# Ledger of designs, part 56: designed miniproteins, single chains, continued (4)

Each design is a single chain, and the fold is of that chain. pLDDT is the mean over its residues in the fold that is shown.

## One batch from the design tools (miniprotein)

Design m13915
Fold by ESMFold2-Fast:
Structure m13915 (fold): chain A 88 residues (1-88)
Amino acid sequence: SMSQQLLAELDAVREEAEKQKLSPLEKNIRVLEVLVDFLARTRPELQAKIDELRKQIEEIREMLKAKDPSVGKKIQELGNKILELYEG
């Protein structure tokens, strides 16, 4: 099922991040990227919204590079928006 495929891709990215000893923030950004990529493959009608989400992920990566203390909050807020798209 698509739900089983998504869970497998999420488990794979989390395992890779742990093996590479990535920071929790970098791990969480990679999870957002997997979720958005899965939506792009399964929900082509959401292309405009997917493009906006990809832009927001890039903004979060720039915030992380700048050591912005709000990056964790922005990851959480974007994660919630992405998950709402899976629940609809």
Scores: mean pLDDT 86

Design m13916
Fold by ESMFold2-Fast:
Structure m13916 (fold): chain A 66 residues (1-66)
Amino acid sequence: MESIEKTAKKVIEKVKKFVPEATKKAEEAAEHVLKNKEKVEKVIEEASRSVEEIKEAVEKVAERNE
């Protein structure tokens, strides 16, 4: 459960190295999900999928963005 959220944080940390500005956006979105973990706990399945998509989207955005 929390491992999934930690994965999202690691992705954010990596993006922070490449695109600090984009990191704020990704972090705000991820933090919003993490803070609502109490609700996400019931929908962990969706959160897990979101983390996977965020990881791929963030990596692609970081590669294409400055």
Scores: mean pLDDT 62

Design m13917
Fold by ESMFold2-Fast:
Structure m13917 (fold): chain A 75 residues (1-75)
Amino acid sequence: PTVRRLSLEEFQELLARAQAEGRTSTLVEVRQWVDDNGTEVTVLTFRLEDGTEIVITTRRYPNGRVEVDIELIEP
């Protein structure tokens, strides 16, 4: 498997293109927890028809800072 980090813009472009081509994405996993530092972590995993997975990790820190990390996992 090949793992690539995507920007939010690249992710939005990928979804828009998949939708325009009639391809479907399925939300296959949702995980949410609060770590020892009080940071809320949410992980969403989407799977495309070709087996490609998109993993979106959002971290909301106690001070209100938000980080979003998007990874593309190709078969």
Scores: mean pLDDT 78

Design m13918
Fold by ESMFold2-Fast:
Structure m13918 (fold): chain A 99 residues (1-99)
Amino acid sequence: SSEAAFERLVTRRDEMIKKIEENKELVQEQARKLAEEYRKIDTPIAKAQAAIYELLALGLYEEAVELEARLRRAYRDGDMEEIERILEEARRLVEEAKE
């Protein structure tokens, strides 16, 4: 029946949502661990990376992905001023998210 076909699509959608939620929790937990590891390294790039992983751990995926892409470009280009701007922006977003 059309109802049975619709119920199968709803079940598949709900299973996909559950997998996305489970993957988000795993990503957040892994990001917390990576943030801790990067905090042990006393370099500007490691501090920026730690702050970006804190954003990811807080569920700010879009902001974390954007800042990660910017950080990789800045590091490749040797732009230390941009690395410091990224660190400041990431820390600001982390503090705002903790409110």
Scores: mean pLDDT 82

Design m13919
Fold by ESMFold2-Fast:
Structure m13919 (fold): chain A 85 residues (1-85)
Amino acid sequence: SAMDRIQKLVEEVNKLVEEYEKTTDLSERQKIRQEIIKLVLEAIDIAEEAGDEDTAQALKDWLTKVTQTSVWSPESPLPKVVLPP
């Protein structure tokens, strides 16, 4: 199902967030951040195609927060993705 695909993408994102937090090299952190953004955008597309507006909005809100954080510092922590119930 669309939700199963979204959940798998979110699990991959959250594993990458853990790798990001363990990574000290700024270049490697930036590569991880770009991969996370790519996966979240894919999850948004799946949610929108499925008509799951709540999940799509939650993912868009997360993306906005991550993009805003990256303006401040490459050392800034990334939040894990939490899907609505």
Scores: mean pLDDT 79

Design m13920
Fold by ESMFold2-Fast:
Structure m13920 (fold): chain A 100 residues (1-100)
Amino acid sequence: SMDDIQQQLQSINNQVQTIYDQMNSQVSNGTATPSQIQSDMDQIQTLVSQADGLFRQSQQVGPSDDQVQIVVDITQIYMQAMNMAIAQGVAIVPAAAPPA
């Protein structure tokens, strides 16, 4: 249902925000490693891919303004995380596609 999609998108948003906040904290205090940043980015890319799939499902019936806002928030966190990873010298590689 659309409510189930919204709950899943919100869960993904919370997970992406948590990973990003941890990355940002570690970068800010000088404890970030390239391997840790790469691992965090792999997790974020997987979650973003899941959010894209859910949002595409919502487009079949028309997404709510709340669902659109959640996807915008996820996308903004993803862009900030990518910029942070690049600034730390980490090469960004695409996440593997989810199994069909």
Scores: mean pLDDT 84

Design m13921
Fold by ESMFold2-Fast:
Structure m13921 (fold): chain A 73 residues (1-73)
Amino acid sequence: MREKVLQALVKAAKALMDGNLEEARKYTIEALRLAGMPDEEAERVSERAIEAAKQGNITEATQILADAVRRAL
């Protein structure tokens, strides 16, 4: 379980760094769902992370994702 969450997190982080917001959104939602977060909450968190990435704040985007996964686990 945790290994799959980590794999999805790594893919989400890579997509954020590459500017691939569609892939980043997909893997962010997947990581949060695998961590036990409900779909509706995972979508809200992904929107916040993607918005930070759109503003060029990749560090904030990855921190939002990491903190959400930590809370869900």
Scores: mean pLDDT 80

Design m13922
Fold by ESMFold2-Fast:
Structure m13922 (fold): chain A 82 residues (1-82)
Amino acid sequence: MAEFTLESVLRYAYERKLPYEKARQYMAAALKDPKFNASKLMLLDALGIEPPVTATDEEIEKAIKEHGSEEVQKLYEELKKR
């Protein structure tokens, strides 16, 4: 993908088989910090650190619907399914 966005975090979490709780935390970080990038995500994942930001599932879903494609929305739903 050409841009590191909420979609990029979602795809990373899905590919890495991260628990939904961890994926949600990283999506919250991407939502609150538009400069969140792959290096920051990989560092947090490698160190097992939780980002010091929170967002509700409703805020994340709203952002995905506003900015994401149907693919992204489906991927998020599959990720929630565990």
Scores: mean pLDDT 70

Design m13923
Fold by ESMFold2-Fast:
Structure m13923 (fold): chain A 66 residues (1-66)
Amino acid sequence: STFDRYDLDGDGVITAAELREVLAAEGVGANDAEIDLFVRWFLAEVDRDGDGVVSRAEWEAAVASL
């Protein structure tokens, strides 16, 4: 699944650091500040319990809204 692509260490959660690493590696033409802003926005929308990580359930719920 798409979640497994972002779960770089396979621990079952996605951290802000993992999101930032994947986005930077994909070379999307954004600078570090733009990537940081996107990561902060995404976590604010998806991290419902405020633990600083995204679980598979939170990820699947966010993707289902698209």
Scores: mean pLDDT 70

Design m13924
Fold by ESMFold2-Fast:
Structure m13924 (fold): chain A 99 residues (1-99)
Amino acid sequence: SVEDRANELIRRVEEIRQQIEDLVQQILANPNATQEEKQRVQRLLEEVQRIADDVIAKLRALKEGKLTLSSDELMEIHLNIGAMEDTARRLQQRLNELS
């Protein structure tokens, strides 16, 4: 159902957001990360949180029947989720390089 798919996407976004938060916290705690890098990942986290909040709000409105999403809008949600997954992968790679 639309509700089941929306709930699955919400859960995925929340999981990715938590993963990014955990990775950013690890970079911030790492003595090998520069102060400039730490400032960049903090700004990145703020942007990720804004995107996640927007996506979750739209998906909640969709499952509650308060919103109808076009194919283009649904595609944009999937692209945003993919971009967050890419961000998590890049942060993990960088954290591994700092070890």
Scores: mean pLDDT 88

Design m13925
Fold by ESMFold2-Fast:
Structure m13925 (fold): chain A 100 residues (1-100)
Amino acid sequence: SEEEVRERIRRIRRELEEARRLLREARKAIDDGDFDRARRLLDELFRRIDRIEREIDETLQELKAQGQSKSPLAREIVLLGAEVGALEISAVVMRRYLDR
C-alpha cells in the first residue's frame, strides 16, 4: 500500500542518515590516525549500505508490481538510491586509502 511504501521511505531515510554518520566517524578516525577503528567503521558502513540497497530494491519492485514505477514515491526511492550510491563510492575510496 502507499502508506507501507511511505513508512519504508521514512525508515530508509533514517538508515541513510545513520550511514552518513558512520562515514563521518570513519573519516575522523582516518584523520586521527586510528586506522583500525576506521576499518571497523567502514565494515559496519558497508553492511548498512547493503541493507539499505536491499530495502530500496524491494520497495521499487513492490511499486513496479503496483503499476507505480513512475510515481512520486518511486522517484523518491530512486533518488535515495543515488544518495546511497554516492555514499558507497566515498566508502570505497576510504577503504582503498587504508589498504594501500
Scores: mean pLDDT 88

Design m13926
Fold by ESMFold2-Fast:
Structure m13926 (fold): chain A 61 residues (1-61)
Amino acid sequence: SHMIEQQARQEAQEQLDRALADLAANKAAGSDEGPRGGLPRPAETPVSTELLGEEQLRLAA
């Protein structure tokens, strides 16, 4: 009965720890959350395609 609650609590704790670590890393690095930029009126996919390539390289390492 209490096992399920403890498991859920552990999961919540893990999530909290991750959020805390992310927040600390973000603040220490001086990076802001989310993208911040003007939305280009004409939505073009070519720009996204190029951005994807860069993001892929970033994720690879």
Scores: mean pLDDT 59

Design m13927
Fold by ESMFold2-Fast:
Structure m13927 (fold): chain A 88 residues (1-88)
Amino acid sequence: DLEAETVLALAVMVLSVAIRDAERQGKTELAEQLRKLRDELVEAFNKGDYEKAIETLEQAAKLMEEAGFTDYANALRKLAERLREIAK
């Protein structure tokens, strides 16, 4: 599914940029948590587990929002909503 693959590609991009920004700000624990969630997201997509992928995106968004990365959190929530539409 090209739409689902596009969501994955965009989510990985947002997570990767957020990880880099977290590292630059000295938020090392956040960066490691986001790397783990990025890996879990890729694995969920590889298994076709869109429910798990949505949960992972929401968890990453919450961590980023708590860290003050509101724009990244909002981007991931929009991608989670797009994935919910695809999974209908």
Scores: mean pLDDT 88

Design m13928
Fold by ESMFold2-Fast:
Order: C-alpha cells, then structure tokens, then sequence
Structure m13928 (fold): chain A 89 residues (1-89)
C-alpha cells in the first residue's frame, strides 16, 4: 500500500511537470484515499503525507498560474490542513 501511494505521487509529479493538472489532481486524490487507509504505525505514513502536501502545494501554484484561484484556495485552505492533522495519528 505505501509503495502504491509512492507510485501515485510519482505519477502526480510527472503530470504536474507536464502541465496536466487534471491528471495530477486525480493521482493526488487517489494517494490521499490510500493514505487514510495506512496503518497508524506505518513508518512511512508521515513522509507520504508530507510528499502529498508538497504535491498539492505545487498543484495549487499551477492552478493559480492558470487563473483557477478558487480551486487553488480550496486545496490550500481545506485539503492540506486535513492532511496535516493525519500526521499526528
């Protein structure tokens, strides 16, 4: 499962570099779902959450560059704070 999340994050970063924001968002949403299913004692959980947050921050900046400011703001103010709370569990 952690390996699957890593693959999804890698695919998301590739999509971000290609400018394919829709594909990037799809992979990041899949990674977020799987992170929620990780055992609380998985030693990679916090690292994977941090990598997902970084990818979402890059997606938000790319969305702002295209004028999709409301979508970027939602990611920064709603999605990222929820993921940060998971790091403590």
Amino acid sequence: MAEEIEELLEKAFEALKAGDLETALSYLNQAAQLIGELPKDDPRRDELIERLIKALEELAEALRAKGLTEQAEHILTQEIPLLEKLKES
Scores: mean pLDDT 81

Design m13929
Fold by ESMFold2-Fast:
Parts: sequence; C-alpha cells; structure tokens
Structure m13929 (fold): chain A 104 residues (1-104)
Amino acid sequence: MKLYLSDEEMEELKRFLEEREEEATKKAKELAEKFNKENADNKDTKVIAQEIAKVLDEIAKATGSRLLRRKLEEGLREVEELLKLAELLGLEEVKELLEELKKK
C-alpha cells in the first residue's frame, strides 16, 4: 500500500524545504561575494574551479528544494515519490527525513 504524508507532515516538510532553500541561497551569495573579493587576481585555475563548484552546489540545493516544495503545493504527498525526487535532486537531508517518516 502507498504511504502518504499527513497534513501536518506536509506542512513540516514544506517549512523544512523553504528553510533549506533560503540557507542554500544565502550560502551561494556569500560564497560568490567572497570569491569575487579574494580571487579577483587569482591565476590558479584549480582554485577557481573549486570555488565555482561550491557556488553551483549551493544553487543546486536551493533549486532542488524549491522544485520539491512546488510538487508538495501541487498535491504530491506520496512518500515513495517524494523520496525518488529527493534522491534525484541530491537532497540528502530531505531524503533522510522522508525515510524516517516511511519507517513510522
């Protein structure tokens, strides 16, 4: 049988995703600003690539959290489908939360 989120669990997950999106967006901006200030004259391509990768990782987390929250707003409450989406989007903390809900 399919396991579905309760209304309370859905609201908690939506809030968690909203907080994750805000945190990741802030981190992406902070990392980009720090990179611009500290690496303006940096000629080391490896260092530049590593700092860009950090910014892109935070952007991916923010985007993934937003997409999953949108699916919840569209009425998706099936735990297995949410788990598959969290895994595909690389949202490890969200995946762990959903797996805990699946075990209850």
Scores: mean pLDDT 78

Design m13930
Fold by ESMFold2-Fast:
Structure m13930 (fold): chain A 85 residues (1-85)
Amino acid sequence: SMRKKGMEMAVLRELYEMKANTSDEETAKKYEEELEKWIKEKGGDKYLEQAKKHVKEVIDKYSKDIDDSLQAMKDSSLKLEERSK
């Protein structure tokens, strides 16, 4: 049961990531409708709030990791520029 819930949360995370990565409003609306259907089948608003919190924590962690990686790349580029002088 715990493993099944983990798989369900992974699907929810993927759907939220797809929604966050789309700039197309029509596609975003379709992902939102799919999320609402999925959550309604899983027990309503209480489960939705728990799922949203979990997805937000995962997204926030990945966003920080991406920012840290971008900063490391920028720092490496600056060091290479100093070495070229």
Scores: mean pLDDT 60

Design m13931
Fold by ESMFold2-Fast:
Structure m13931 (fold): chain A 55 residues (1-55)
Amino acid sequence: MSPSVQGALRAFQAAVDGGMDPERAARLVLRAMEASPTATPADIEELRKALSTLV
């Protein structure tokens, strides 16, 4: 798993631990990754697949 995807999953978990709805946290993290100029389409798909197992 790429460092970018690992960082995004940590951000997702922090948001959920902070009281955010898991579906909302997943959407927020995906949007942040899609907005990143350094994220690849492969990173976005890997994150999407990982999040689908968590929500």
Scores: mean pLDDT 80

Design m13932
Fold by ESMFold2-Fast:
Structure m13932 (fold): chain A 78 residues (1-78)
Amino acid sequence: SVVDKLIEVAKKAGDEELAKLAEETKEAIEEAKKKGIDISRFEKEVEKALELAEKGDFEEARNRVEEVLNLLKDILEK
């Protein structure tokens, strides 16, 4: 999946914060899928974060993944 590629890129770069955010986002996406929530929008945002990380813009990649995670947590808790 796109989120698995982001985790791999983050770990290879040694960005532990991005790797942690991506792993938490993966868990939230899997929980959303189990609840029948459409995650297509969130997968597109994670794909954009992956493109940023591959270009070396790890700060912006972290910001985008954190936004996705916060939105997923809000949907899953409310």
Scores: mean pLDDT 84

Design m13933
Fold by ESMFold2-Fast:
Structure m13933 (fold): chain A 88 residues (1-88)
Amino acid sequence: SEMEKKLKEAEEKAKKIAEERGMKFVGPLLIRDDETLSGLAGPSDSGTVVEVVLEEEIEGHTVLFLAAKGAEVSEQNVQEAIAGSLAL
């Protein structure tokens, strides 16, 4: 679909930005109109930091592409950092 094509192109661009910054690409995060990322904090107790590397509007949806850096980049630590950064 057109949305899948645009998502793939944006993902490839986000991966390049993450690589240039020395970060591990995490993937896309779709946010609702009533949700915001209340800043991505510095290292937590796990030492993992999550940053927005690319923001795109795809088919009327705001898509944030995330990457992570830190001493121990694991799926759990990344998910915890993302959850802690979302604000309603």
Scores: mean pLDDT 65

Design m13934
Fold by ESMFold2-Fast:
Structure m13934 (fold): chain A 76 residues (1-76)
Amino acid sequence: DELYKELAQLKEEFRKKLEEAVEKKDRSAFEQAVAEASKRLTELSKKAKTEEEQQAVLDLAGELQKLAAEALEKLG
């Protein structure tokens, strides 16, 4: 399923961008990564046609929020 592949790719790209922002201590890069991930997640939610696909998008939203919170804590 294309949706599940895109969701997995979004999570991996977001994680990498957050790790880079933390390493560089770059709050601007962190904010850009969060904004970009939010935009992409919204587009993916429009592609969700089944209840299971909608739940997968919601689950990812929660995971991305947790990753962002962890990265923000590391940034200080």
Scores: mean pLDDT 86

Design m13935
Fold by ESMFold2-Fast:
Structure m13935 (fold): chain A 104 residues (1-104)
Amino acid sequence: MKEIEERKAEQVAALEAAGDLDLARLVELTAEIKLLLEKNTEEAKEEAKKKAEEALKLLEERARRALEELQEELGLPEEERERVRREFEREFEEYKKAVLEKIE
């Protein structure tokens, strides 16, 4: 438990220093969710679900941006980039539902 908190602080600080604030927040939220789930109380599960929703939103934004940057580097046509974006949004919505279902 203390080890998770210490590793979280170190990883968050390193990612913030590297300028990757989204990954730093994801690491922080993931560690908080793990600690909350270990408490095994109804209040902690509800809080873990809220943190998971926040983490999933940041992950979606981060992944969408990374995908867009990759597609730009590859020189993909606008039409193809739009199709891939729509597919990503659909798949990610299903993934979010599956993750939140497991917390309940």
Scores: mean pLDDT 75

Design m13936
Fold by ESMFold2-Fast:
Structure m13936 (fold): chain A 67 residues (1-67)
Amino acid sequence: SSYRLSKEAREFFDEMAERLEKAKTNEEILKLLEEHKDSNREQALALTGAVILKIGDRLQEELEKER
């Protein structure tokens, strides 16, 4: 199925998600993304997905606080 990543990409995603969970600053997140920007297309997509998920939650909290 097209929605499933390879086992290798899934493990990479899991590892990156764990590292992102530990990252507290946007600068650290950007640095990690930059390191893997040109790695592999599938890996880059997996990493981007993890980053978007993490940052998306933070941005939603900030938008709520704007009130």
Scores: mean pLDDT 67

Design m13937
Fold by ESMFold2-Fast:
Structure m13937 (fold): chain A 66 residues (1-66)
Amino acid sequence: GSLSPAQERSDRLALPVLKEANKKMKELGEKQKAGKPVDEIWDEMVKFNEELAARYRAQLAAEAAA
């Protein structure tokens, strides 16, 4: 059969996260082409990934508590 309800929920929440990450990588690529320093790009990427992971985990926890 298909994924369990818990796995379906996890996958449903993961898809937007992955889409956001992909869009951010494209934005960082544009900034790199515009001549932004690599260090600034890496800092933005790290911050974004940390926030994205925190949001995803918080949303999983919130839905699990419901």
Scores: mean pLDDT 76

Design m13938
Fold by ESMFold2-Fast:
Structure m13938 (fold): chain A 55 residues (1-55)
Amino acid sequence: MEMEKIRFEATRISIELIEDYKKLNPNASTKDLIEQVNKAGKVGKEFLEEKLKKA
């Protein structure tokens, strides 16, 4: 199992969620962006945990 690849994918998913949010909400405030960063980080962590459970 390629743990390095899984960690990279989790990080990329988090970044893509933030970038997609910025594209859909160009007038989002800094506070809104910080909240989305926290949410995206949680999604990435959950993705990583799900993949590691299959190891």
Scores: mean pLDDT 75

Design m13939
Fold by ESMFold2-Fast:
Structure m13939 (fold): chain A 99 residues (1-99)
Amino acid sequence: MKLEIELEIEGIFEGFRIALETARVTEEKGPEAGAEYAVKLALEKYKEVEEKYGEEAAKLFGEALIAGMAAMRALLERAGDLESAEAIERAIREFEEKL
């Protein structure tokens, strides 16, 4: 229970961080490169949690990470950064498909 809450909080904050890094890469190299980078970072973090805490913990972390990315995507879209928002949306879809 306590560990599950801690993993959800960590997942949400990692989602925010990955989304912001995606925005940076999208600005430098375009939305396709941004999306690919986001998927790579998300999968690396998912594997780290899976190896340390197991599959159920990784699933919980992954769901929280997607929620964090989605929240940041919405903020970026409201700020007018549509390219970063599209890159993040694509990354979320690709990450979900690989789970």
Scores: mean pLDDT 86

Design m13940
Fold by ESMFold2-Fast:
Structure m13940 (fold): chain A 81 residues (1-81)
Amino acid sequence: SALEEAARRNDEQAGSSEFGEALEEAKELFARQEREEILERIEELGRRIEASESLSEEERREALVAVALGALLLEEERAKE
């Protein structure tokens, strides 16, 4: 997700791994929550982004890629369990 990419860049800038570790812990809690509900929210958000005419084409594409990556990561975690 865009948040995971931002966390990775932040860790690189700070020369640490603590941001990534905190994000992994949050991801673990996220995974133990209502995965189906979260995926549904992500899908709904994707549709709203696609329908938005207030976003530029570049902003829309970037947001959709972030949403798609988030959904893919959630599904990959489900597949590993």
Scores: mean pLDDT 61

Design m13941
Fold by ESMFold2-Fast:
Structure m13941 (fold): chain A 107 residues (1-107)
Amino acid sequence: MEEAKKYVDEAIGNLKRAQSALEAARRYYEEIEKSDDPTAVERARQLLEQAEEEVKKATDYANKAIDLYEKGGSVEDVKKFTDQAKEEADKAERLANEIERLYEEVK
């Protein structure tokens, strides 16, 4: 059961990472909106909407890992949801990086 706790801690870590990426993406988006480039604004908006969806998925998977751990679920099931939370956090970071690239192009 100590192994399951390590996966829960990892899921929480990945959720925080996804949330940090979304915060960064929102800050870059606000700056892009000031650029008077409507094409860049629209592209950044679409990427931000995708990042918000990936963070929601990361949150849902992290919560499933936590819930299973609290109910004494299997290590394998906790790991499965932890791995999914990591995958969605990785996607959120990639989307945030794409928005940062757009910001660098319009500043």
Scores: mean pLDDT 87

Design m13942
Fold by ESMFold2-Fast:
Structure m13942 (fold): chain A 97 residues (1-97)
Amino acid sequence: SAREEAERGSREAEEGARLAAEGEKKGDASKTTGGALRAIGGAVHGALSAKRAGDREAAELATRGGEEAAKLAEELGSKLAAKAGYAAAEAARAIAE
């Protein structure tokens, strides 16, 4: 369902933020970039699934997932992943409209 895809996307976004933060701490640019891209991809995938289904609740879940990933990244000290998470939330919101 669109809700299940949005929930999966939210989990991927959170994991991406965590991986990006670990990459920054270790100086691993590949891990940092990969984590940030995973966060964006998760939120966007959830939003596209919600739009296809016409599911407003799933669309809101996808946007919230990106915001939560951004907040987690800020808490972990990853400015790059935080920006990626907020960009993902904005993209999800735009897709949902």
Scores: mean pLDDT 78

Design m13943
Fold by ESMFold2-Fast:
Structure m13943 (fold): chain A 97 residues (1-97)
Amino acid sequence: MKVYSREEALEKLKRGEKPIEVTPPDPSKVEEYLKRALEAVKNKDYDTAIEALTNASLAAFVRGDLETLKLIREASQAVVDGDYEKAIELIEEALKK
């Protein structure tokens, strides 16, 4: 994510560009993000798991899938709380949707 000055942001908006240069999460990649998070939790790579769950939650939000978003948020909280077994169950449930 790239942040621009106020003047650069206004010029980019006038050109139809976003003031923040970011690749939005692909809503079709929710499953890919969830599979990455699941593998990361199993490998005890919790930083990668949190990153993948964050991307999955943003993609689910863009897709308007509030039920999947809720499961992803609960899974992220379970990882933070050290409840990795619950996180795995919640990610697998989200993958079924």
Scores: mean pLDDT 73

Design m13944
Fold by ESMFold2-Fast:
Parts: structure tokens; sequence; C-alpha cells
Structure m13944 (fold): chain A 82 residues (1-82)
């Protein structure tokens, strides 16, 4: 799944900037992408996971995860339309 590879690449780039709590969120998000095939369901579940963990994250970590969500949502929408 190309989206899984893209997510893993982004995660490895940001990993050194993330706490263990933020890394657990990204691990949960990776599992959502791997276990779900519907782009709309993936986006919904990723957003729900982010909102659930957001209070435990620093403002910087929230910005990093939000940027990842924006990029992944854009890629999923592109693949849905092609």
Amino acid sequence: KKIVEEFKKIYEEVRPKLSEKAQRLLDEMLKIIEENDDPEEIVKRLSEAFLKHAPELTPEERKIVSNILTKISGLLNKYKKE
C-alpha cells in the first residue's frame, strides 16, 4: 500500500522530535492506515485518534501530527480521484 510507505517515511523523519506519547499516536495512526482500505474511513479514524491524544501532546507535537494528517488526507483524496 503506497500510503503506508508514505506514512512510514514521514514518521521516520519526525520521530526524533516526538515524545513517547506522540510516537504511540503515530503507531496507532499507522495501524489504522494498514487495517483500513476505505480512504474516508481512514481519514475519519485518523482524525478521531488525533483528537483523543491531542490533550497529551505539546503544541509543537500537535502541529507536527496535524501537518501529517493534512498530507495523508491529500494523498488519500488524490488516489480516490485517480
Scores: mean pLDDT 80

Design m13945
Fold by ESMFold2-Fast:
Structure m13945 (fold): chain A 99 residues (1-99)
Amino acid sequence: SSLEEYQKAVDEVLKEANKAIEESQKRMEERIKTLPEEERDKAYAEGVYEMYKALGDAAKKLQSIAEKFPEVKEELTRLAKSLQDYYDYLAEQAKKAIE
């Protein structure tokens, strides 16, 4: 039962993150179509940054789940740290494109 509850909670967080990423991508694509060429690179970088913010939010939610499932806390903490490190790396790359 605890394993099923854990898997359901993780699956829900991942589904929400995927939806947020898809919505951010659509918003970015729609914005780019209406912008002059000089502003498109910045819009791409901002869109990428928003997508990686969604991954950071997912990592925070996974930390909250870890509190309820001590048996998987170490693995969830490791996953959340990896996502945060990856988010930070990609946010820095996006900032370089924005200048």
Scores: mean pLDDT 77

Design m13946
Fold by ESMFold2-Fast:
Structure m13946 (fold): chain A 77 residues (1-77)
Amino acid sequence: MMVKVVAYPGDARDVARLAFAIAETLGLDKAFQRELAARLAEEGRVEVATVSEEKALKLQEVVQSLAPSARVELLPA
């Protein structure tokens, strides 16, 4: 099943860690990571990607560990 991933940074100190967790889990480069961090800081809510449910659940686990004030919401694709 495919799901849409929406990220919320929470505390400002977790923005960089949230962007890192997303980039690492989804296999995206450092340029994407920097752009995502900027967007998270400015927008407070970013629609990241549509991915498999398995990848999305793994991302939620990684985000909870690295950026505990951040939230990842999974929506039907």
Scores: mean pLDDT 81

Design m13947
Fold by ESMFold2-Fast:
Structure m13947 (fold): chain A 80 residues (1-80)
Amino acid sequence: SRSEFLQAASELAFLAAREGLRAGDKEVIAKALQVVQLISNGAPPSEIAAALKELMAELERKGLTTPEMRELYEKVEALL
């Protein structure tokens, strides 16, 4: 459902922001906040998913991705 999608997307964005804060990574924090802003503005699921894909790519590149983030991202993809 859309509400389950938005909940999973929001949780993933908050986990990414928290990890960015721990690492002192301003780019990760900014990308995570962009996802939160898209959700708050009622952006289409496809646009939210595209932003999350970019965020996950950045986290993977920097070695900041956690198992919990991967599980939430798989859930986001399954709910599209």
Scores: mean pLDDT 89

Design m13948
Fold by ESMFold2-Fast:
Structure m13948 (fold): chain A 76 residues (1-76)
Amino acid sequence: KEALSRSLLALADGVERGLATAEDVAQVPAAVREAQRLGLLSPEEAESLIEAGRQATEAARAGDYAEAAALLREAA
């Protein structure tokens, strides 16, 4: 919960500064699904975070790293 939020904020900072790649962002939905499987997130929380991760990944792949970072921060 708290660790996931902190990780999303760190990833957002990394993306914005060019230290993290679109490939790193693309791992967010899988990490969220694993957190849900472990009971760390409700189904509704996981669905919201997975969608945010997908949108952030699309933005990063399009080269819009500022939008990708903003989406990750909103999700955190």
Scores: mean pLDDT 79

